# Designed miniproteins, single chains, continued (3), part 46

Each design is a single chain, and the fold is of that chain. pLDDT is the mean over its residues in the fold that is shown.

## One batch from the design tools (miniprotein)

Design m9578
Fold by ESMFold2-Fast:
Structure m9578 (fold): chain A 80 residues (1-80)
Amino acid sequence: MEEELKKFIEDLKKKRERYNKGMEIAQKAVEKGIISSEEAFELINAIRNGDKETVRKFAEKAREKGDQEIADELEKLANE
């Protein structure tokens, strides 16, 4: 019982950390003009839902715009 609850809390914490990381990356990408605010919602939903293909698409867009930092962060998140 207590061990089951601990696993549940750890899983929620990991999902929350991934979501928060995604929010930070999306905000930076919008501020740097790599993506629009509308595209940021698409990226956040892809990160939350584990849509690796969509996350990689945005990583490629960041590379094309010359932002290797955001591209690397998105690739790491996609390969999580």
Scores: mean pLDDT 79

Design m9579
Fold by ESMFold2-Fast:
Structure m9579 (fold): chain A 85 residues (1-85)
Amino acid sequence: AMERLRAELEALVAARRPAAEARVDDLDFHRRLVLEMIEEALRIMARIGMSDAELDALVDEVKASVTSPETVEAVERAVERIKAE
């Protein structure tokens, strides 16, 4: 399940890369793009019934890859929204 989700996310990133490169100077666009992709991935994981512990572990991995405080806070808020659903 996780391996399939990671492959799907990697494919999504690769597909969006040309658009992101065309807007390389638009940091706000890149931040929104990353947040949208993270939220989509989290919703997919919740829908397939991943445990809270598995979801938290993936979020921690994402936080380790992303050093922006605003992005980390937005990811945490998305996880809390999904857990509340």
Scores: mean pLDDT 67

Design m9580
Fold by ESMFold2-Fast:
Structure m9580 (fold): chain A 78 residues (1-78)
Amino acid sequence: SLIDKIKEAMKKNGGRLTLSQLRDVLRESGIDLSPEQLSELVGELILKGLVTLGPGGRYVFSDEGLEELERLLRQRGL
């Protein structure tokens, strides 16, 4: 699943992902978002408290945050 791929990528990157790393995982799953579209989605998750910003501009996604990301992508037809 998309969630499992993102979790694997987080594990390989010390539990955190940059927006570029997240975009690469999404692209490998056939989901191609512009940097602006991805920034908007991640910003929405941060406002909901489902994603936290860690050191060096790397994001930590909760399980609930990954489920909400998948829901938002589905709403966009992605």
Scores: mean pLDDT 84

Design m9581
Fold by ESMFold2-Fast:
Structure m9581 (fold): chain A 118 residues (1-118)
Amino acid sequence: DKLSPEEMVEAMMTLVQIARELLDRMRALNMPEEKIAAVEEVLRLGLRGYAMALEVLNNPNTPEEEREKVQEIARLALETVERIQEILNDSSLSERQKVDRQLAILTDWAARVREILA
């Protein structure tokens, strides 16, 4: 049930890659600045989570409270990645619908991560 530190790093790396790819797509589509800013915030939080996961991987003495926060963030990232892969593989959705669904899923992840880090 617990992710290993290596699995936490991989989950965060994958989420960061998805956020970057979505950001590039949204810019290419000339989407509103407010929506672009929302994904830039996801990317910022994803990079922070990645750095925290690397700290857990490299420092076995990371405090338990910090380790538990990273574990929760990474689990949510893994669930988010799985949901996005389902959206990307859905041939019934248009490219714009896939972008809008990914944006909603990633911004939901970001909101939950902000609560964990508060």
Scores: mean pLDDT 90

Design m9582
Fold by ESMFold2-Fast:
Structure m9582 (fold): chain A 87 residues (1-87)
Amino acid sequence: MRSPEEAVEEAKRLYPELADLLDEILARAKAALDAGVSEEELRRLFAEQRERARAFVDEHFPGDEELLTYVEALIAELEAWALAQLR
């Protein structure tokens, strides 16, 4: 399975407009893990980032269902990785 860093770098190559958003999501996930947050807090963080990503796509790429699906799948992959770090 690819690393979260590799997943984000590939997404940034495909959609460079998402670079800052994706870097921030990954950085927030890593900071939360370093802070020792609970599984519930980590899931809440990813739920908030999904809503933020959806709002970003709706504002900047209205009606781009393929991009929205791609971003949602990437965030789900990052959440699965982060939850695995909790053991």
Scores: mean pLDDT 84

Design m9583
Fold by ESMFold2-Fast:
Structure m9583 (fold): chain A 92 residues (1-92)
Amino acid sequence: MSAEELVAEADRLAKEGKGGEASVLYLRAAILYAREGKGEKAAEAARQASKYSPTLESSLLALEASRLAREGKFEEAIRLLEQALELNEKAL
C-alpha cells in the first residue's frame, strides 16, 4: 500500500469509530512519508495517529515525531513512529 492509500483507509476507519486501527494505519503512512522525505505529509499523518491513539504514550510519541518530521529529522521521527506503532498494535 502507498502512504496515500494508508491515509485514505485510516480516514475511513476513523469515521467508522475504529480509532485504534486508524491510528496504526496513520503511523504506517507517516513512516512511509518520512522515508520519502515528505515532512509535511509525515507530520500530518503522525498528528492524526496521535489524535486516534489508544494510549497516551503512543499519542505523545506520534506528536513528537510530527514535530521532528517538520524539522526534517526523518531518522529520529521514524524511530518514534515505530515505537508508537508497536505500542498501538499491542493495545489492539
Scores: mean pLDDT 87

Design m9584
Fold by ESMFold2-Fast:
Structure m9584 (fold): chain A 72 residues (1-72)
Amino acid sequence: KPLVEESELSPEVLELARRVAEYLEARGFEPHPGLALRIAENMRDVPREQWAQWLVDNLGIPEAEARAIVAA
């Protein structure tokens, strides 16, 4: 359990990362307990206004889906 790394992450980034992990699992990505945290770690320095674009550029998520994930 990566408590130290979680404490460096905003609750908003952690919530976004959980939604992204759920989206990836729904499309057939293997379920991984640390997936949400890995996504949050990679996004920790990304401003909120760039989150949807980061998901498009780094995870190949379509813009409409990325916007929906960020807005949820």
Scores: mean pLDDT 73

Design m9585
Fold by ESMFold2-Fast:
Structure m9585 (fold): chain A 64 residues (1-64)
Amino acid sequence: DKLKEEYEKLVKEIGEAGRRAYELTRQIIENNPDDKELIDQADRYHQEMVELAKKARELKKKIE
């Protein structure tokens, strides 16, 4: 069931992107609370989650 496995993989990747954004928040607190580059990087992971979610939605439609 390749399509189902690919869907589950995308769901995990979405979760990983969110977890990475959380870890970047921790790094901001520990190293420099005003680090704009780290904040911007966390925002990029949020955008990655949105893109992966769109792909997962299309794949789910094929699986039913």
Scores: mean pLDDT 77

Design m9586
Fold by ESMFold2-Fast:
Structure m9586 (fold): chain A 100 residues (1-100)
Amino acid sequence: SAAEVAALNAQLEALLAAGDVAAAADLLLAELERLGVDPEEALEALKRMASKLPLSRAAYEAAGVDLERLEALAERILNAPSVREALEAYLEMQQVISQA
């Protein structure tokens, strides 16, 4: 429901504001499992997204995003052994983009 999505987003924002990226990743992973999302398909989707980062590099540079940190986080997603590690890097990447 919309209320459940809003509650999940509020919890994610609170955990990320506290610097608890690991707990935020665990919360997202639990939600993916509840929705019946295949962890391997979720991991491949995150890796596909990270592999496309070079296509948007000039836009992120123009926006003042820390490209060295962004590219390092994208590499962490591409080399992630599981969806949990990929989600941690993804959430940190979203924070880097949002702080520009």
Scores: mean pLDDT 85

Design m9587
Fold by ESMFold2-Fast:
Structure m9587 (fold): chain A 90 residues (1-90)
Amino acid sequence: SVAEEAKKLIEELHQAVGETQQQLQVYLEKGDRDGAIKLLQEQKEKAQEFVERAQQLLSQDPDSPEAKRALELAQQTVEDLEQAIKELEK
């Protein structure tokens, strides 16, 4: 169902965010700012793919609260990654 696929997408997104935070910490501890920026850019592209997947689910069931939540979370993840890149580029 759309709800089950959306819940799975939310879980996959949470896992990806956690793994990204762990890898980012390693780059920053080593002083590898360029590596950190590259990681965040790659993860932003993946987060945009999650936005597209959530939009597809929402198109199948426009009233699905799970699909709406998945889209909101994926969009917020893109924004958070853009902000993190901007802060590191200072």
Scores: mean pLDDT 89

Design m9588
Fold by ESMFold2-Fast:
Structure m9588 (fold): chain A 65 residues (1-65)
Amino acid sequence: SNAQKEAAKNLIEYAETGDEKALMKAFKAASTITDPADLEAFRQAVKAIKDGNKEEAIEYAKKLA
């Protein structure tokens, strides 16, 4: 869906740039996602970013798109 693609795009941007505005946009898009698997992929991407694993974060974000 458009929400999943928007969340993925903004998570990838945040992983690459550290721009907090991209992270906020990703959370806003994710708030409209109801699929449990997509929400889990989003959470794993966020966790990977927090752990400093940019490559892993991008892979999880791609599962949303």
Scores: mean pLDDT 83

Design m9589
Fold by ESMFold2-Fast:
Structure m9589 (fold): chain A 95 residues (1-95)
Amino acid sequence: TPVTVTVSLEVQNDKGAKAKVTVTVTQGQTGTGVGEGQKGDAKVTVTLTLTNGSTATKDDTVIDVSYSSSGSPKPPSVVSFRYTYSGVTEASRPR
């Protein structure tokens, strides 16, 4: 089974609104993450670097998730984002 890495974090925009973001990255596959954010005029932005555990070469993937709000915090909403993670490169495999 491919190795899956899940990262959870809390982000805050310039207006003090907070959001919880969960990103799931699967080795060798293009994935889609889902975050909880503020509704309305809210966007979530966070840049993450993920390393795929012990089953892959130490590869880092940068993921950009945006969150911003110009008003008062609103109820959280689901935010979808896309990413690609390659945990094992061909150069790191013994052949």
Scores: mean pLDDT 38

Design m9590
Fold by ESMFold2-Fast:
Structure m9590 (fold): chain A 60 residues (1-60)
Amino acid sequence: MLEEARKKAIEFAKENALSLSDRSIKIGVYMTVYELDPSMPASEVEKIVEEALEVARKVR
């Protein structure tokens, strides 16, 4: 579950890197993770958010 949520969150960031701000991507990543694994520890969610933002910046 963690791995699938992480993959989907990173895909979201890649797809929206050019059209959304970092704050909007962060919110979208939180929503994606919450839908796929609502029980995920906050520390793991924060790591996924950081990774997704770094991926978005690299695509730009």
Scores: mean pLDDT 77

Design m9591
Fold by ESMFold2-Fast:
Structure m9591 (fold): chain A 92 residues (1-92)
Amino acid sequence: SSLDEQKKKEFELMLENAEKMVAELEAIAKRNPDNAELQKLYEQAKKRYEELKKLVEEAKKAKTITKEQSRKIVLEEAGITLLYLHAQLLLR
């Protein structure tokens, strides 16, 4: 349906946003090699990003997107956002 195609578009934008945040976290982690918490946040963000990629690819292949698929995608993106914001706070 047109609504499922719109959701797929939204998920692609979420994935693009997450990719940008993870790339910024990588740069932060590399600038702060002695900060164990920043290294940990980057590792957690990478793991969540790989899961988000799989979920978005699965949703794109689906004829109909379920509420559970949408929920999982939103939660993984939110998790990455929170890790990114936590890293920003540690730099203050």
Scores: mean pLDDT 88

Design m9592
Fold by ESMFold2-Fast:
Structure m9592 (fold): chain A 82 residues (1-82)
Amino acid sequence: GRVITRRVGDGVAELDLETGELVARSGDFELRETVDLSNRKKVVLRAIGLKLLGIGYELDGDQAKGDAYRAAGEALFEATEL
């Protein structure tokens, strides 16, 4: 299937455009969710939310989670440009 891959720091996110499956990993941390890609506005809001969560985790000193969440947000944002 068609996959978007994005990297932020040590975080790597992959988004499957056929299924909406989003997986982001950094170190021992994994984020996995399924996103409804049919609603562009909802996808944009989720991408913003994931990037804000990533910033929050970095401010709390959790760089691994910060990197994973930011990578996930970048992958979703890229999907909105297609």
Scores: mean pLDDT 87

Design m9593
Fold by ESMFold2-Fast:
Structure m9593 (fold): chain A 67 residues (1-67)
Amino acid sequence: SMEMELLKLVKERAKENGGKLSRKQLIEIGEEFGIPRSVVTRLFNQMKKKELSEGEAFLILMTALSE
């Protein structure tokens, strides 16, 4: 259920930004799921991109939840 809720929120936020997620959106989603801003920022910065796809954002947030 958590994975499905996370995926749904990622998809909803991506629609607001042309199918992609910004660092700010990823941090905000992470915070809603109890993930520290520092963890999300570190993982986002490793991607070396300005914006992430839905799949990339989901993988980063799932990775953060497993730490």
Scores: mean pLDDT 84

Design m9594
Fold by ESMFold2-Fast:
Structure m9594 (fold): chain A 78 residues (1-78)
Amino acid sequence: SRVEELRRRLRELEERRKGLDLSPKQRALFDRLVEDIRRLLEQQTPRSLVLAEASLTMLDLFLRMQEEEQEQEKLALE
């Protein structure tokens, strides 16, 4: 189902975050947004699912930017 796909994407983002060195404030913000997305997914309305998907896309972009930054730092040190 669509809800199951969005939940899978959320789990993937949570797992990817574990591989990143985020500040305590960044981790707290990420965790809050994850909780908000979970609540949207629990509502299971057309509107809430669209908002959840948009929020997941924004979190994915944020994580890709952080992953790229950390990879560039590793390359600069090697």
Scores: mean pLDDT 81

Design m9595
Fold by ESMFold2-Fast:
Structure m9595 (fold): chain A 95 residues (1-95)
Amino acid sequence: SKAQSFADDLRKLADKYEARGDTELAETFRQIADLVERGDFDGALELLDQMEDELLSKHPESSVYTATKLSDADLDAHMKLIQLAVYKTVIRELK
C-alpha cells in the first residue's frame, strides 16, 4: 500500500539520522512510521506538527517567509521544515 511504502521510506530516513548521531529525530520518525502503518494518520500529523513547532521555537528565522540571511543552523532548520511540510502533504493524501 502507499501507507506501507511511506512508512518504509520514513524508517530509511530514521536510519540515516541515527547514523549521523541524531537519535531523537530517528526515534520520532520511527514513531511516525508506526502510526502511518497502523492508519493513525491524525497521530502522525500531530507528531509532525510538534516537530515543526519545536523547530520554529528554536529557529524562528528558519521561517519560509523571512528575508533575513540564514545562519547554518537556521538553514538546516529551514530544510527540515520543508521536509516536514512534504511529509504532511503525503499523509493527507493517504487519508
Scores: mean pLDDT 80

Design m9596
Fold by ESMFold2-Fast:
Structure m9596 (fold): chain A 75 residues (1-75)
Amino acid sequence: AKAAEKKAKIERVKKQYEEGKEPFIEEALKNPNVTKEEAELVIELAYLDALIELGDKSKQKELEETQKKLDELLA
């Protein structure tokens, strides 16, 4: 992808995360077996994965740390 198209895709992903995070967490918390921390980690993983797919290498460590936290919560 050309640099301008890549930047536009990254900005779209950021906007979707900013607008979708709170509604996602609120909906997830309607299930009494889901914690706020679990819901936050799930939406964060989706966001970080999308940024890495678009080539933001700086998010790789954050993705790995977030995945580890989710795995530890579900263990």
Scores: mean pLDDT 80

Design m9597
Fold by ESMFold2-Fast:
Structure m9597 (fold): chain A 117 residues (1-117)
Amino acid sequence: MKYTELARDFARILREAAERGLTEEQVSEKLKEVLAKHFGIPPEEITPEDIVEALRDIFRNASPEAKQELREALAAYLRRHSGADDATVTLIFLELDDDPSKQEELRAAAARAGAAL
């Protein structure tokens, strides 16, 4: 399944980035190369918006196991590179997930975060 394979490739890159301290530019380049390979387009034609759209498509279409692997890898990367706290990481994942139950959890989390919105 194309999106399940893409999710695993993204998880591998993000996990490596978290473990080795790759720069945001190095991570972006590796993600573009993987997208180019999966979609048959040149890496130089991949935009940051294409990466975000690919993440949304992964969370819609990939297997639950691959989605979980990607969530764990992305959380580790964001914590290391952005200093993102657990609340921020949760909000990012809920935005990427089309599950109505998780959207409700996003609303509850935002309400608990209070006037920081």
Scores: mean pLDDT 68

Design m9598
Fold by ESMFold2-Fast:
Structure m9598 (fold): chain A 76 residues (1-76)
Amino acid sequence: STHEKIRKEILKNIIKLLKELLEKRGADKSLYELLEEAEKLIDTDIDKAEDLINKAIEKLGLSVEEIDKILSKALE
């Protein structure tokens, strides 16, 4: 469906932005592994992919403002 396609593209954009942030901050390999697993699951289990992205955000300790900026940019 169109809604599912849009949701997948948004999650892919979020993963890309989070990977860029991890690289800039020198984050540990476990966070990259969560994002890589999420990316693989987007086409088979989108809800699980979203859960893994949320876990990566939580482990990064992002503020509400930082999360809002990432979400806004992912929707562009």
Scores: mean pLDDT 83

Design m9599
Fold by ESMFold2-Fast:
Formats: sequence, structure tokens, C-alpha cells
Structure m9599 (fold): chain A 96 residues (1-96)
Amino acid sequence: GEADAQRFLDRARELLAQIQQLYQQAQQAIANGDMEAARQALLEAQINLGMLRLLYAILVLLAKKGEKVSQSYLDEMDRILAEADALLRQIEALVA
């Protein structure tokens, strides 16, 4: 229901915040010439994005089963996924 959708959205926001921190860590690692730290930040960002995609898939499944999930939760999750994917692409570009 709505309570489950809210919990998934809250967790998605936490995962996005972690990816934002990992982007900052990757930039700092590159500035310091620490390629191992930069690659670790990339790996952790990939894991967090994977978890975010799983949360989105579960929320979509709940909505399809006719559970009360407002379109606003799906729209916000889609926005979070787009932002997280863009950040991951920026980390990949730094490490390449």
C-alpha cells in the first residue's frame, strides 16, 4: 500500500544520496591520483543503482497487482533513477 510505497521511496532517496557521496569521493580520489579508491567508488555506485532498480521493479509490481500506489510515487522513483543513472555515467567517465 501507500506505507510500503513511502518506505521504498525513502530507501531510494537514501541510495541516491549515497551515489551522490560516491561521486564526490570519486572526484576527490581522481584529484589525489588514487585510481583504486575511484574504482571502489564506481563499484559501490553500481551496487547502489542495482538496489535502486530492484526497489523500482517491486513498486511497479505492487501497482500492477492493484495495490494502492499513487502515480506520484512512481514518478518520483523514475526521477530518482534518472538522476542516479546520470551520476553513475559521470563516475564511469572519471574512472575511464
Scores: mean pLDDT 87

Design m9600
Fold by ESMFold2-Fast:
Structure m9600 (fold): chain A 65 residues (1-65)
Amino acid sequence: SMAEEEAKRRALLEAIFAFREGNVEEATQLLTEAGVLSRSEIDAIKTLSELLAAIARAEQARKKG
């Protein structure tokens, strides 16, 4: 229905804002509640986000000595 599609669209926009703020937990919760992502997909996104953050920290530490 149009109402369900509108709710999903709003959830996607809110999730994008949360991701831009670095709030991965809030973003994945919004997508889960909207039914956009499965739990396994959410777990995969969380794992990838943590790995990318660790790589970024390692690169910054290397540049500063």
Scores: mean pLDDT 73

Design m9601
Fold by ESMFold2-Fast:
Structure m9601 (fold): chain A 96 residues (1-96)
Amino acid sequence: TIERIKKLTEEMAKIALEMGLPAYAEMFLATGELLIMDINGVPKSELEEFEREKMERLEPIFQEEYKEGKASAEKLKELGEKVKPLREEIDKLYEE
């Protein structure tokens, strides 16, 4: 359901924030919103525009975090492992 997808993406965002990765937290929230918009039948062109605008805003922050070593390979791997069960649950809900 929409409420469960929202809660799961909020939990993913919280994990990213606790790891000092705010750009990744915002990306997870944007992903949840995009999935909810798709379920509600928002046209693909509007979904693509939403994703583009979010990524344009976040890209310089991702680059800065990477350049400063804040988003190290080790941290990104840890984030991926911590959010994997939440992401798998979202994938199952989205396929229903």
Scores: mean pLDDT 78

Design m9602
Fold by ESMFold2-Fast:
Structure m9602 (fold): chain A 87 residues (1-87)
Amino acid sequence: SIEEAIKHLEKAKEYAKKSGDEKTYEEVTKHIDEAIKAAQEGDIESAIKHAVEAVRVALDGLNTAKDKESMQKAIEHLSQAIDYLRS
């Protein structure tokens, strides 16, 4: 479901913000916003590509996050979004 994928992408943004790393939040949000835009336009391949890049940035962000649990939850929501996009 595209709607469920977008919901999880939005939740990933919320948790990335809570992580307390402004630079990682900005980079993750850039990729999440591109994924949401692609999903809304029906470009599922591009949406998955951008969501995967958001996961990469968030994984790197675990090293600098003040709240690592929040960053882990962001990664979990990104993974769930990718699963919905692939369904």
Scores: mean pLDDT 87

Design m9603
Fold by ESMFold2-Fast:
Structure m9603 (fold): chain A 94 residues (1-94)
Amino acid sequence: SKPSEEALAKAEELLALARRVAAAPSLEEQLAIISEHYGVPEEEIRAALAEAAAAPDLDAHLARLREALKRVIGDEAEAQFVADQLGALARAVG
């Protein structure tokens, strides 16, 4: 019933990442932080955002962003986390 030590370590890692992303003053710097953390090019993350932006509604946008980020990052839970962080920024900007 207790979380594994691996699950707790992962939660701490994601919390640290979320704090770094939230502290970044611009989308460009947030993408740089995510790119460095996952070892993927910023251009691939931008391509995922552009693919999602072509969606007709918010639900389709979030679904496309998750699928695109899953291809780039290679992990569904990590892709969901990144999509949620970028979605929060998009709402804050307008």
Scores: mean pLDDT 74

Design m9604
Fold by ESMFold2-Fast:
Structure m9604 (fold): chain A 63 residues (1-63)
Amino acid sequence: MRYLVRLVGERPGFSTGGKIYQKGEVVEMLERPWVDEHGFLHGRNADGPFLVSAEDVEVEEIA
């Protein structure tokens, strides 16, 4: 199963190593992402831990 995080809002997402993801990008997660009590989505991609505001993304689970 694959998890895609689509950035739909104006705020960027970022991963370890300083990679920044902008609106319109789709980032594949290696594991199921989760949302913390502050509204941030946590995941992990090929570049390491990934963080973005949950309000600025759509999550798609692909079989």
Scores: mean pLDDT 82

Design m9605
Fold by ESMFold2-Fast:
Structure m9605 (fold): chain A 97 residues (1-97)
Amino acid sequence: MKVTLEVYVVAPTREEAEKKADELVKGIQEALRKFGAEVISVSKEFLEPADPEAGAVVKVTIEFNVEESQLEDVLRELRKIAKEAGATALNVEKLEK
């Protein structure tokens, strides 16, 4: 089934947020590969903060195909990776039944 994962990475500067996002993407891609999941797309978007002193936010969106039977195990590992990387929020959307 197709799954969209959204992760928000926060850091004091845009450059630091981008670096954290790159490290997170690498970890997620390695985990997905171990579960036999196919990565469809990866995107990073800088979110302009309303207050520049609030820090920089990078939204990472990853779309992947995974076996339905493996979905819960994959999501558990991805949540662990996001937490260890200090990600602020992780959202999961199922795009296909």
Scores: mean pLDDT 76

Design m9606
Fold by ESMFold2-Fast:
Structure m9606 (fold): chain A 61 residues (1-61)
Amino acid sequence: SEAVKKALEIIERYKLPKDFFDQLKKEIESLKSPVEIRSLLTFINNIIPDPELQAAIDAIK
């Protein structure tokens, strides 16, 4: 999904530790449903609030 790629690109810009980002990407790749993907990304956005990330999450179908 383009929206999922956009969300991951936004999170990558945060310059978080590489191991954290790699684990997050693996978790997203393991999820099968848009609802589950949105839930995980929303959890990240609750910790690191970003309106651009929220907009990308809301675009996930």
Scores: mean pLDDT 81

Design m9607
Fold by ESMFold2-Fast:
Structure m9607 (fold): chain A 110 residues (1-110)
Amino acid sequence: SSSSRATAEVLRYIGALIDGNEEERRELEREIEERVERDPNDVASLFALANIYISRGDLEKALEYYERLIRALGGRDSSALEQASRVYEKLGDLDRAAELRKRADELRAA
């Protein structure tokens, strides 16, 4: 499944960061970026890149990929909305964070 592949790629990237394996980290990033270039709406690759940028502390890039992921999913994925909300909160955009959290909660209640 796309979710399973994305989760495995994020875990592999975090493992490479912990081990200091820069070569594996760069190769994995390249592979995922090439997939996004071929299919800009590839949900699995967008999810992987968003979470990779979170693991790097690059919150602005993580947010770019979460917003692209939310659009690719038609704006109806509560998990993606919650993760984007947390990133906005960390960036200090509390109003946008609250908006996305409300949307996620409304989707869970439906």
Scores: mean pLDDT 79

Design m9608
Fold by ESMFold2-Fast:
Structure m9608 (fold): chain A 92 residues (1-92)
Amino acid sequence: MSAREGAEEAVRAALEAGRAEREGASAAVIAGLALRAIGAGLQARLAAGEDEEARREAAERARRAAEEAEKLGKFGGLAGRGAARAAAGEKA
């Protein structure tokens, strides 16, 4: 998986978490989507390796997705921010 593919999956999962919350999905479904977003952010970081620009781009994409996901639901915003921190390497 490329850093870009991981970032795209993180974006998708964060937006899905926000939508699921807005639609009244169970806490388990929302948590699963949030964990998927964070995991995808971590995978983007691992795929970027020592490429600081690729890692920064992945984190920035996830951060922007967090802003859009927050508009759908608070858990979407949290999922996107978690993914951005994972992509940046701030959460081990």
Scores: mean pLDDT 81

Design m9609
Fold by ESMFold2-Fast:
Structure m9609 (fold): chain A 86 residues (1-86)
Amino acid sequence: KEELIDLAAKVLVEQGVPEETARKAAKRIVDELDSIGEATEENVKLAAKTAAGFARTAESLGDSPEAGIEAGINFVIGINKAIKES
């Protein structure tokens, strides 16, 4: 679990998310994916990249990066749940 959090934080920082925000987002990503049984390295990397992309979009629209991160995490979790239900 700790290794996945470190992986997510590293990906978020490489995508331009500040380290403090990346650490909080990484924990949230891993906890959310773990809650649905999908906390794999591949899913964690995808969620981190998606969250960073949403953060950039939110900031470009005058919103907070944190709002974008939350939207990105919710998007990835929603897709994973839909695939698992199918």
Scores: mean pLDDT 79

Design m9610
Fold by ESMFold2-Fast:
Structure m9610 (fold): chain A 79 residues (1-79)
Amino acid sequence: MTPEQLIRAIDNSIRTIEGLKEGGEPVEKARQIARGLAKILEKAGFPEAAKLLKEASKADTIEEIIEYVRKAREEVEKE
């Protein structure tokens, strides 16, 4: 997967998680998205971004998950 494809996947995930927050959905749904992204980024060779998403999967609020996903996006953009 190219860095551009990874950024697109992250952006789509942020949009989905923001929709979950607006809909009052359980935080566990956002954690599941973060875990999926962590696996994708780890396999793609972005261990620091994957680490941020692993922290997102432990967060207590959807807002915290969004913050970690945005930080992971910044790590992917560095490469």
Scores: mean pLDDT 84

Design m9611
Fold by ESMFold2-Fast:
Structure m9611 (fold): chain A 81 residues (1-81)
Amino acid sequence: EIDELAKRAERLVREAAERFGPDKVADVLDQNSQDASSLPPSPNLQKSATLFKKASDYARKGDIDKAARLAGEGVKHYLLS
């Protein structure tokens, strides 16, 4: 269930990068990091924020495969928070 949502997030990141470009995806992932950081702190939310920030950085470099995998892990940790 959580693993399925993480895999769907990976697919959405790859599809969005093809449709809207890597910089747009990086901006959205950076916003997800900020959103996770704005919630009451927990180990899973802190890890989620870090993973989305790393995903954003890789997307901006054009490494969409790494960005997608890191975004999926970010979603997984967010849902476990």
Scores: mean pLDDT 84

